# Designed miniproteins, single chains, continued (2): the designs that were tried, part 75

Each design is a single chain, and the fold is of that chain. pLDDT is the mean over its residues in the fold that is shown.

## One batch from the design tools (miniprotein)

Design m6750
Fold by ESMFold2-Fast:
Order: sequence, then C-alpha cells, then structure tokens
Structure m6750 (fold): chain A 55 residues (1-55)
Amino acid sequence: SPAARLAAERATLEAVLAGLDRQIAEETDPATVAQLEARRAELEARLAALDRQLA
C-alpha cells in the first residue's frame, strides 16, 4: 500500500539520521561537523514532509 511505502521510507530516514548523529558525536573537525549538521537538517525536513503525507 502507499502508506506502507511511506512508512518504510520514514524508517529508512530515521536510520540514516541515527547514523549521522553518531558521526557528528565522533567527528572532531568543526567544518565537517557543520556539513553533517546541514545534511541532518535536510533529512529532518524530508522526514517532516513524509509525516505530513502520513497524517
């Protein structure tokens, strides 16, 4: 179903975000941290868009 596909995409995004959180915690270079945080913000925006489609 379309809802099942959106739920699966949401779960995938959550897993990627968890991986980014671990990378940010382990990263010591401020410039790299800033790039990872920017990517995290992009994925959070995508997750919010999926949540609106699931509501």
Scores: mean pLDDT 85

Design m6751
Fold by ESMFold2-Fast:
Structure m6751 (fold): chain A 68 residues (1-68)
Amino acid sequence: MLEKGIEALKAGDYDKAIEYFEQAIKENPEKRATYLGYLAVAYLRKGEFDKADELLAQAIAERVAQEG
């Protein structure tokens, strides 16, 4: 799903990219921080800045927690 999400982002199909990234989180929760980052990019490209900021903050928080 990650590869399909990235392909959709490159094609400008941001809604489809969001679907693929959300499915990637469901299939691989351990990689949630990475997929949240891609979701943030998709929302940013859609012009939903507040949602993008929220998702990016969550992605950073999960990576920081992993590092200690």
Scores: mean pLDDT 80

Design m6752
Fold by ESMFold2-Fast:
Structure m6752 (fold): chain A 80 residues (1-80)
Amino acid sequence: MLSDEEIKERLKEIIRMARDGAPKEEILKKLNEVLKEANVKAKISVLDDGVVLISGEGEKGDKFMELFNQAVEEVYAEEA
């Protein structure tokens, strides 16, 4: 099972890939791989404008969403 730190680092890598122009399909695939390895049940939607929506289930899902939001903030802070 992935630790919170391992989940966050993998999410940061995926977010950097998205920032650098990776296709939506590849980003969605990578996000689903992290969910599977973390044993988290969540639904992911990527909108046409590139917005990623994650709906987690239960305590693990809530924690995953928190880690995703932190990863987004940390990666985009690197751009500033």
Scores: mean pLDDT 75

Design m6753
Fold by ESMFold2-Fast:
Structure m6753 (fold): chain A 71 residues (1-71)
Amino acid sequence: KISKEEAAELVIELVKKRGKTSEALGNAIAEVLNKYEVDSDVARTIARTLNEGIEEGKSYEEMKEAVLKAL
């Protein structure tokens, strides 16, 4: 089991590697959930916050701060 903060960091790292798209974000979340037990509310918060960050053109650092603040 991983912490909610570790789950968020893993998703960001996968998106950083694959590109800032909603599809890459969805795939990253699915991959993390498949490998680790993550609370559905945590997964939803990560998905929503990072998708908003991508749409707003935020940097990875800004998206990380936003998701950690939302958790």
Scores: mean pLDDT 80

Design m6754
Fold by ESMFold2-Fast:
Structure m6754 (fold): chain A 61 residues (1-61)
Amino acid sequence: SPADALRARGDATLAALQAARDKLVEIYSPKDPEYAKEVKERLDRLIANLRAQFDAELAAV
């Protein structure tokens, strides 16, 4: 269904962003822990906002 396709796409996007967040934190934490913290906080907010947006889009289908 269109709703199932939209959910799958949203889930895949969020999973990819979470993986990218974790990798960036891993890379920057030993070199620049303050920057790693800022990157994590910004990406966590982006992920939360996109999750809410995807939930709203699913509710409209």
Scores: mean pLDDT 88

Design m6755
Fold by ESMFold2-Fast:
Structure m6755 (fold): chain A 118 residues (1-118)
Amino acid sequence: HMLSPEAGRAVGAIADTLAKAYQLAKEKKKGEISTVVRVGGDAIAVHAYVDENGKIYVGIAVAPTPEEAERLAREVLDEIKKKGKSGVGVRVHPDASPEAREVVEQILPLAEALAKAS
């Protein structure tokens, strides 16, 4: 299945955000990096948090608006942080477009690999 140009750009932007989180983790620098992209009539938000020990926590959300996606991604990130272990959380609205779901499916293995390696 070939990604549309819009989905391809979304995957690239999210991958760049995750790469920046990985650099912070390697340097053991505490920080938070986020991005929000539009695809298939939806918004996808990714919030990545790196703690002082270089552990990576990622919240991913799909919602109809950027503001809603960012809010949900932060809520998911906070839930993962409360567990005290590096990891990835995902929240996708039932009405999410197939294209938005495909973008999440493409980036999720990368996010999980980075969290596991941290």
Scores: mean pLDDT 84

Design m6756
Fold by ESMFold2-Fast:
Structure m6756 (fold): chain A 58 residues (1-58)
Amino acid sequence: SLKEQAEELIRQAEEALKAGDSETALTYANRAAQLYVEAGDLKGLKRAEELAQKALSM
């Protein structure tokens, strides 16, 4: 499902953040955000946006 795909992208974004790879983290977070919008998951969208913001602040 779109939500499962978005959750996997969130996991990849979190791992990239742990590795200090802000560019990869931002890419995965933005992809997850798009899938959460398509799925109508506003809570997931907020989480993806928070991860993207974290990546930009590294």
Scores: mean pLDDT 88

Design m6757
Fold by ESMFold2-Fast:
Structure m6757 (fold): chain A 85 residues (1-85)
Amino acid sequence: MRERLERVLGRENIESGRRLGLSDEELEEIARELERGEAELAERLARRLGVAPETARRRLEALRRGEPDPEVEAAARELEEELLK
């Protein structure tokens, strides 16, 4: 599952998560939540970024393909933090 986890979260986010004390199991749960909630996440990202939902979905797919998108990465992390509260 290394390739899937890297594709969904990105290598830097995996390393940062481990440094913050997240286990591989917890990173896998985050990845699964991102995959399952992709449509919902895209709508939330669209609202936060002020773009159309389809634009947010395309940017998420580009990010998963390894194209850097710091804005989407930051917004996704902020949404994840909100879900923890």
Scores: mean pLDDT 68

Design m6759
Fold by ESMFold2-Fast:
Structure m6759 (fold): chain A 68 residues (1-68)
Amino acid sequence: SKEEKIKEAEELIKEGEKAYEEGKYVEAELLYEKAAKIYLEIGDKEKAKEALEKAIEASVKYLQSIIL
């Protein structure tokens, strides 16, 4: 159901936030991208945008961590 998909996306955001706090930026990016895909499927463009912004932020943190 749409409600189950919302709950799945919310859990993915929560998992992504935990991964981000632990410095697991690649894992966080992938989790946020999965959440964004679900939000797009159910037509929640605002939540999809928020998730994509979080994924970009995680990607930037990863790149900063590998620049010597």
Scores: mean pLDDT 89

Design m6760
Fold by ESMFold2-Fast:
Structure m6760 (fold): chain A 80 residues (1-80)
Amino acid sequence: MELLRKAFEERKEEFSEESKKALKEVEKKAKERGLVAENAPESASEERKQALYITGEVLRKIGDMIDELLKEIKEKLAKE
């Protein structure tokens, strides 16, 4: 059992680092593609600005859902 716990902890740390890198990459790509509200020109339509806000909100909600699922998995693993 201890070997499985150690393997899980090692992979968990690697997975966590990969997840953080993926989030940073997504944020960087979003900024490069002008998908954040701050990059919208003053002449941008309200519809375009709303689309940027919705995209950001969806990304935040996806991250939150992943975090909640990870918490549920941890709780079930602790309780079995």
Scores: mean pLDDT 59

Design m6761
Fold by ESMFold2-Fast:
Structure m6761 (fold): chain A 60 residues (1-60)
Amino acid sequence: KKEEIIKRANKILKEADQYPEVREEVKSLVEEAIQAAEAGDYDRAVELINKATDLIAKAR
């Protein structure tokens, strides 16, 4: 569960490099998601990962 969130986080960070306009916000969301997962708050971690993914989807 935690391992899957970290794996998704790394993939999102790599993809965000293609979208400078959202990169910093995505990085902040992903860092917060990893911290939530480390604390055992997986629902929050997933929510933050989904927000980061949505930001990338809105970028071009």
Scores: mean pLDDT 79

Design m6762
Fold by ESMFold2-Fast:
Structure m6762 (fold): chain A 63 residues (1-63)
Amino acid sequence: SDGERAAEAGRRAAEAGDGAGAATSAWQKNLMGDKEGAREAAEAAERAGVRRGARLSHQAYEA
């Protein structure tokens, strides 16, 4: 389904350091009632977002 494809895309984005995709994954897990998975995904999103944000900040904020 489209929801499954979106969840998989979010997981791939999280692995690539895309905090937005990881956050979407966490939200979807929460809606599905997977509170533990949602919490873990949210922590992964925070770490991915921080790392990704540092790179984007260098490109857009400093240049």
Scores: mean pLDDT 56

Design m6763
Fold by ESMFold2-Fast:
Structure m6763 (fold): chain A 56 residues (1-56)
Amino acid sequence: KVEELKKKADEAESQGNYKEAARYYFEASQVAIDEGNVDEAIEYAKKALEALKKYQ
């Protein structure tokens, strides 16, 4: 599930859809927390914030 959300986020980012990319990265972070993967959750949260910084 996390891998699918990451793929969607990566695709959105490559298309310049930073708002959508941020949404998917935040969802991936939440799923990673639920699965007990704290380090992975932190990584996805950072990617979401980076996407938001590029959002225009």
Scores: mean pLDDT 80

Design m6764
Fold by ESMFold2-Fast:
Structure m6764 (fold): chain A 87 residues (1-87)
Amino acid sequence: KVEELAEKAEKAYLAGNYEEAKEYLEKALSLEPDNVELWLALSEVYKKLGKYKEAVKYLEKALSLIPEDHPVRALVEKEIEELKKLA
């Protein structure tokens, strides 16, 4: 179910079909709204679409779901700062 949607999103993304990837990820997130990996993937898709403000919004959502002591948190925070310069 969710895994199938995420796989379809990944295949669309690799093919350069970013709008299609976005639709699959949005459907997956409607089923698993607390899934950090899906929020991170959605942010990457919005970044490819040049929608930096939305990409930041979705990274902030992902960050809100990541524990304070998790190593990936610093990486997400850095990406947010870089994208804010483009938004």
Scores: mean pLDDT 85

Design m6765
Fold by ESMFold2-Fast:
Structure m6765 (fold): chain A 59 residues (1-59)
Amino acid sequence: TTPALDAHFDASIAAAPSPEVRELLERKRDLVRAGAPPQEILDVSARMAEAARAHFAAL
């Protein structure tokens, strides 16, 4: 992982709107660092988007 990509994940995690979104961002970071298959990264990204939508819909 590049330093720029690590900085991007750190900033995104710090700006996460809910604990659920933060946990999913941390999971995505870990998968990217581990070189996980693209499908696993896409699945986590989809869950993160859903969690963010649910958070804002509840406001």
Scores: mean pLDDT 78

Design m6766
Fold by ESMFold2-Fast:
Structure m6766 (fold): chain A 56 residues (1-56)
Amino acid sequence: SMKAEEIANEADEAIKNKDLEELKKVAERHIEAAGLDEEAKEEVKKKLELYIERLK
């Protein structure tokens, strides 16, 4: 979907810049905008948090 592609592009850019805080903000903003149900949003946010902590 267009939103999935947008999220992927934004995340890739943040990863290339090694900006984990920006990656988290971009991902959370797009997760909210994506129209996922609340359980899916929480699951993705949890995965993102674990990913960021692992890379610190």
Scores: mean pLDDT 67

Design m6767
Fold by ESMFold2-Fast:
Structure m6767 (fold): chain A 70 residues (1-70)
Amino acid sequence: MKKEEEMLKEFERALQSAKDPATRALVAAVFLVIARKEGLKKVEDYAQKVLDEIAKIPPEEEDARVREWA
């Protein structure tokens, strides 16, 4: 658990520094790869969740939804 807790803490720090969605996606992707390689399920799950959140807000789909509401 120590390595998983330490990695999760580092991931949270990196995300706090990354305010741009593209940079946050990059950070999450890097930690996802490391978590899978090391078998850190908690870090893997959190990184995947961050990537899923970013993927739900593409600019083109946002514009399409605004047009549907008009």
Scores: mean pLDDT 72

Design m6769
Fold by ESMFold2-Fast:
Structure m6769 (fold): chain A 82 residues (1-82)
Amino acid sequence: AKEKALELIKKAREAFENGDYEKAVSYFEGALAYASVVYNQGDKRLAAEVYRLLAEVYKKMGDEKKANAYRSIAEQLEAEAA
């Protein structure tokens, strides 16, 4: 599960760097699906990283509401993982 999540995060980052924000969102959402299978403190940190990256993608897409929502989720997960 973790290996697949990390591969999807890599593909999402590549899509984001290429300006393909819709593809980046799709890959990050896929990574979250794999991370959710084993929900523990380490997976919370991984999920928080993905939510922060989703916030950046939505910010680039001009969706400030989703960007703010995902940033808040990331901050909550980071606090729980600490």
Scores: mean pLDDT 79

Design m6770
Fold by ESMFold2-Fast:
Parts: structure tokens; sequence; C-alpha cells
Structure m6770 (fold): chain A 58 residues (1-58)
């Protein structure tokens, strides 16, 4: 039984965002600024979705 299914999904999205932030940092250190920017945008999108789910969960 999942008491907070929205919160569980939000945590999963936050974990995915952390992975994208890590990939963005690696890309930046390797001089791939455009790829770093793309990964940061993906991470931010996932964080936005996680925030929406947290709001829905109350």
Amino acid sequence: MAGDPLLERALELEAEAALYYMKAEIARKMGDEEEAKKYRELAEEKLEEAERLRREAE
C-alpha cells in the first residue's frame, strides 16, 4: 500500500534529475557546454514535475 504515491514518484524524478545534473557537470568539465546545458534543462524539467507532484500530494 502506497500512502504517498505522488511523493514516491516525486522522489524518483528528483533522483533522475540528480543523475542529469551529474551528467551536465561531467559534460561541462569535458568542454561540451552545449551538452551540459541540455542535461541541465532535462534535470530542471524533472524537478518541475516533481514539485508539481509534491503540491498535488499536499
Scores: mean pLDDT 82

Design m6771
Fold by ESMFold2-Fast:
Structure m6771 (fold): chain A 86 residues (1-86)
Amino acid sequence: YLDELVEAIKNRDIERAIEVLKRIIETQGKDAAVQAINEAFKKVFGDEYPLIAIGIRADATFEELIEAVKKLIDAGAPGRIVLVDR
């Protein structure tokens, strides 16, 4: 999954990134999907990562996670997603 996310981010292929994230959530859960997307952004941007952080609730819906990922990919920004609880 990680290599597929890296290629999707490099190509700004939001549709492919969403498809891969869905598979991670279904098999490993939301926390694993957030870790995978963060690692993929780190691999794509390297030393520039992270310049931007987006906080989402730990109980956020899949749609909320997707919206955060879309914003980072569209911006072409070395961003990190942070799960916030409470």
Scores: mean pLDDT 74

Design m6772
Fold by ESMFold2-Fast:
Structure m6772 (fold): chain A 59 residues (1-59)
Amino acid sequence: MSQRIAELHAEMSAIGARRAAEVRARDPDSHAGRLPAEAQGELVREVRPLSDELNELMA
């Protein structure tokens, strides 16, 4: 169980890093540490299934 929780955390972190890199590639002047609101919405949608699974495993 703990291995799956670690995998979910790692995958969510990787998704966040990938999306931040995509934003930087499109606009180098963008905030690398903070995603624009639209990119944050896309990130939330992409990680929602992983977050839901994590919450179920930790319940």
Scores: mean pLDDT 72

Design m6773
Fold by ESMFold2-Fast:
Structure m6773 (fold): chain A 84 residues (1-84)
Amino acid sequence: GKKEEVRRLAEEALRLAEEGRLREAAELLLRAAKLLLEVTEDITKAIGLVLRAIGLLLDVERNPDDPRAAEEIRRLAEEILEEV
């Protein structure tokens, strides 16, 4: 179902981040957070995760060499995984 797709997207984002594919990882986390909005009972938390995913994607596009981006992607993916 949609929860399993959220899990799959977040796990794929973690794999892409380990490969240094930070933009693609951030794009998958945005997709996961948007899907989470459709299946979660905690809408406020899900909105927060969507906004964080948008911020990470923008940060990666503006500063692709920022070493903090990989860690931020990992943390967001873990928080999304806790919701499914």
Scores: mean pLDDT 85

Design m6774
Fold by ESMFold2-Fast:
Structure m6774 (fold): chain A 73 residues (1-73)
Amino acid sequence: SAEELLERARRGLEAGKELAAQGDYVLALHFYEEARRLAEEARRLSEDPELIEEAKRLVEEATKNAERVRAAM
């Protein structure tokens, strides 16, 4: 479901942040890219405007965090 994909995206984003804080930029980038993909899929599957907006925010946050990590490498 879209809700399950969003939960996985949220967990991936948080794992990425934890890895980035530890200096593991390669793994952090992987988790951010996966979180973005899952959130984009949730957006495609959902007809709920609230879930679509949450998915859009997760995509934006994952993309922004991935850019920060790439800049730090």
Scores: mean pLDDT 87

Design m6775
Fold by ESMFold2-Fast:
Structure m6775 (fold): chain A 55 residues (1-55)
Amino acid sequence: LVKEAVELYKKQLEARKNNDQKALDEYSAKLAEVLDKLTPEELKEFGKEIRKILE
């Protein structure tokens, strides 16, 4: 699930870069669903992966 969430986040970033609001909304919704299924430990791991991508 963490890997899936990271992939969805990357797709969300690409959608934003392309000014594709429909794709952004779709990936954001899917990401929210995946994040809701993560354990506290997996959520921390996701946060670390996202910070690495943003740096």
Scores: mean pLDDT 79

Design m6776
Fold by ESMFold2-Fast:
Structure m6776 (fold): chain A 60 residues (1-60)
Amino acid sequence: MSAEERRKRVDEAIEEAGRLYEQGKTPEEILAYLRERYDDPAVLRAAESFIEAWERGRKL
């Protein structure tokens, strides 16, 4: 997969994760959903990082 294709996949995963987070889904539920749709470990790591950032922001 090219760097551009991976970046597009990361953007798609982050967009979907954000939508689920706004719906009140837990980080575990969001990650389970993403693992079903995305099999690239780099995409999943990027999504996990953004979910952690959202949770930290919520506590501040």
Scores: mean pLDDT 76

Design m6777
Fold by ESMFold2-Fast:
Structure m6777 (fold): chain A 60 residues (1-60)
Amino acid sequence: DESLEKLKKRLEEYKEELEKLKEELKKNPEDKELKLEIEILEGIIALIEGVINVIEKKKK
């Protein structure tokens, strides 16, 4: 329960950071480092969402 809440909070934090990076990319569309950072963060978000889905499925 507490671990699931922590994962959801971390996911929210990463999604907020991703939105900030996407706004920055709109201002600097040629920034290759920023594009790479966005790609990595999207991968991390997908992984955490996968873990949350597995945990939630086991609670049903």
Scores: mean pLDDT 81

Design m6778
Fold by ESMFold2-Fast:
Structure m6778 (fold): chain A 62 residues (1-62)
Amino acid sequence: PLTREQAENLANYMKSRGHGQNLSLEQMVDILLGGAKSREEAIRMLTDALGVSREEANEALA
């Protein structure tokens, strides 16, 4: 599963791209920690949902 730090970085990135605006940062972190079982799944969620490159997704999770 994602670490809390990785989930926070991912949630901040998603919000900066205009996604999850109706959710608080904490709510989005909780969803990501419950939904994404690995770093690779988090990258797939970013690429599939936001259309960003794998490189951008990897940088967001660094």
Scores: mean pLDDT 68

Design m6779
Fold by ESMFold2-Fast:
Structure m6779 (fold): chain A 57 residues (1-57)
Amino acid sequence: SASEREKLLEEAERLGVRGWVLGDLALLEQARDLAIKAGDERMAAGLDRAIEEVRAR
């Protein structure tokens, strides 16, 4: 059984990938929120960079 942290990280990864592919800022921002809740600062920082890149498109 996955821990709550693992579940948050799995969902953050799914939403992050989908948001990146679709250019959907709402999905990327939701993924970032989940990464922050999970305490994964590296994933959250990666999602911040993805958000800025999508905004620049």
Scores: mean pLDDT 85

Design m6780
Fold by ESMFold2-Fast:
Formats: structure tokens, sequence, C-alpha cells
Structure m6780 (fold): chain A 64 residues (1-64)
């Protein structure tokens, strides 16, 4: 069965997120399970987490 484009995009985003040591293991496991059941939601949640981490990093750098 050919993986859908959204599944491939979600998998790619998860691989990039896994390079970030700030990603909790529990969240990683949750996203991995979500990728199997709902790749579109997995993609959305991975992108959201990455954006939230970027915002937190900026806040930490500016307002520490």
Amino acid sequence: MKPSLIHLLAQRELEVANLDPELPEAERQRLEQLLKSDPAEAFTQIVRWRVEQGIQDIKRAVSK
C-alpha cells in the first residue's frame, strides 16, 4: 500500500522533531502512535510542537 503524502510529511516532521533533545519521550511515543492512526493530526501536532518550542526558545533568550 502506498503511503499518503500526508503520512510522508508527518513522518519527515517527526524525524526532524526527534533531533530536538527538548522533545519528551512520552510526547514522542504519542506522536508515533498518532502517525499510525491519524497522520494528518500527527502532522499538525508535530508542527505545532515545533512552533511552540521556537517561541519558548525566543522567550528564554529575550526574557530569561
Scores: mean pLDDT 73

Design m6781
Fold by ESMFold2-Fast:
Structure m6781 (fold): chain A 74 residues (1-74)
Amino acid sequence: MKSTLSIEEQLEALERVFEMERRSRDIAGLRDIIDALEELLKQLKEENAPEELIKKVEEFLRRAREELAALEAA
């Protein structure tokens, strides 16, 4: 998907789900979010998406991985 607006809408939806999964400490849900973000990042790189969008997804992916690691360590 190449549309900036569609990507922003997807990221907003994933942010809402991420907040819910984090509050519920749902490890499986967090893994699903990480998988979705990795797939989105791969697609954006293949489609030569703007660098700012790639960085935004990479930052979100890093946060999601950090949260998963913290929950698995607890």
Scores: mean pLDDT 79

Design m6782
Fold by ESMFold2-Fast:
Structure m6782 (fold): chain A 73 residues (1-73)
Amino acid sequence: MEEEIEKVREELQKTVKEAFELLDKSGNVSSEDVARMIALALRAVGSLIQGNVEEARRDIEELKKLAEEAAKK
């Protein structure tokens, strides 16, 4: 379990970094989309602190999708 939490934490850090790098390059991102991404990242952190790996993974996946969609606008 501990190893699984560590892997998901690393995935979250990587996803957040990649998402914001993508937003910085795109130039077309609304403040609303950025706020939603931050909220998802914080929710994922909260889930990890509680040991809820499945919820954290879902939040990370949602963050990835939202970042990709926002960058396409």
Scores: mean pLDDT 77

Design m6783
Fold by ESMFold2-Fast:
Structure m6783 (fold): chain A 100 residues (1-100)
Amino acid sequence: IKELIEEALRLAEEIKELVEKDESLSERNKEEILLVLDDLIEFLKAIKEGKLSKEDAINGIDTIIKRLEALKPYLSPELQELVDRLIAILEEIKELLEKE
């Protein structure tokens, strides 16, 4: 699970960098997307550090996946693909937490 969390962190930071450089995004949409990504990064670090209960981690993943899905209409097809990969990793982390 640690390896998946580290992969999700790397991908989230890559998406964040691409969003910051994307001149096609409005300032408002960029700020909203960056807020979701920053919240995700903080949340994943909390899971990695053992600061969350299993129940809180699972519920948090569900909430973040919904927030990421809500952002997709504002993103380029390339960014949407990266977000879909991030969601897939988050779903895999959730499945492993549920099997523990």
Scores: mean pLDDT 83

Design m6784
Fold by ESMFold2-Fast:
Structure m6784 (fold): chain A 87 residues (1-87)
Amino acid sequence: SWEEHAKEFEERAKKAEKEGDLVTAAEYYYMAGLAYLKGGKKEEAKKYYEKAIELAEEALKGELSPEKRELLELIIKESKEKLEKLE
């Protein structure tokens, strides 16, 4: 179950990134990180949390709705907290 969700989120994130939809890409990379972490795949989880932060920070440099800004700030905060626990 977690493996199927991890792969789905990973594929959706990569597609969004390729299309330049950084907000959607950051969300799906964060969800992929969560799914991999549930499966005990710490290295994959770390990789996707780092990618979520990178794309969220890039997206925040542009013009966004308040709702999208709050979402990205939450993704950055949660991803950083997860990464700290993985060290």
Scores: mean pLDDT 88

Design m6785
Fold by ESMFold2-Fast:
Structure m6785 (fold): chain A 88 residues (1-88)
Amino acid sequence: SKFEEKRRLLLLALYDFIESKKKYNIPITKEDYKKAIESFYNALIVEAKRDGDEELIKELKQFYEDLLSKPVEEVIAEAKRVREEFLA
């Protein structure tokens, strides 16, 4: 589905953000993670709104709220899993 594609894109972008910070030895705070997730979510929601895809907008909003409700460590683990599956 479009939602599954966009979910993967957000988690891959989050993984790349994490790896970029690690590569340059920059510490990541919980606030940095939340801002990164929000930034990626906003990019996807703007595109979905432009397309008039009301179902995708609802699914993305729910996914974003679910991510923010989880411990940061679980979100990071999910992003790493998605990256590993993408490379398989």
Scores: mean pLDDT 84

Design m6786
Fold by ESMFold2-Fast:
Structure m6786 (fold): chain A 73 residues (1-73)
Amino acid sequence: AGLAEAEARGEAAMARIKEVAAKISEKEYEELLKKYPTDAAMGEAALYYLYVKGDREKALKIAAVALLKAQKS
């Protein structure tokens, strides 16, 4: 049960990230890349907004930019 439930939650999180990635503009993508130029900086910023600020929308946008960067490189 535990692993399948964790996979289902991971799939739901990935679906939300992909939805945000589909809606993000090229300007917003470039702005976030300029602000967080490394994968480490993006990861740290996403965790900061998610766990310290509780800003899930901002955390998802940073995760979406990281996903798009990986797809474009």
Scores: mean pLDDT 76

Design m6787
Fold by ESMFold2-Fast:
Structure m6787 (fold): chain A 61 residues (1-61)
Amino acid sequence: SEEEELLQRIIDAIDAGNVEEAKKLTKEAVERGYHDAVAKAIRYARKQGKEDILKAIEEAK
């Protein structure tokens, strides 16, 4: 699905440490109503211990 594809792009940005891309893609997910993708991205960032990117994603909501 488009939601799953966007979630994978957010995860790739998190893994790359690309804060700006993760924030941009999360805003797109919110605008499209992809609430599950946003929740999963937040959980993934938290599990990875990437505090700076986690904060950026939560601010993008």
Scores: mean pLDDT 87

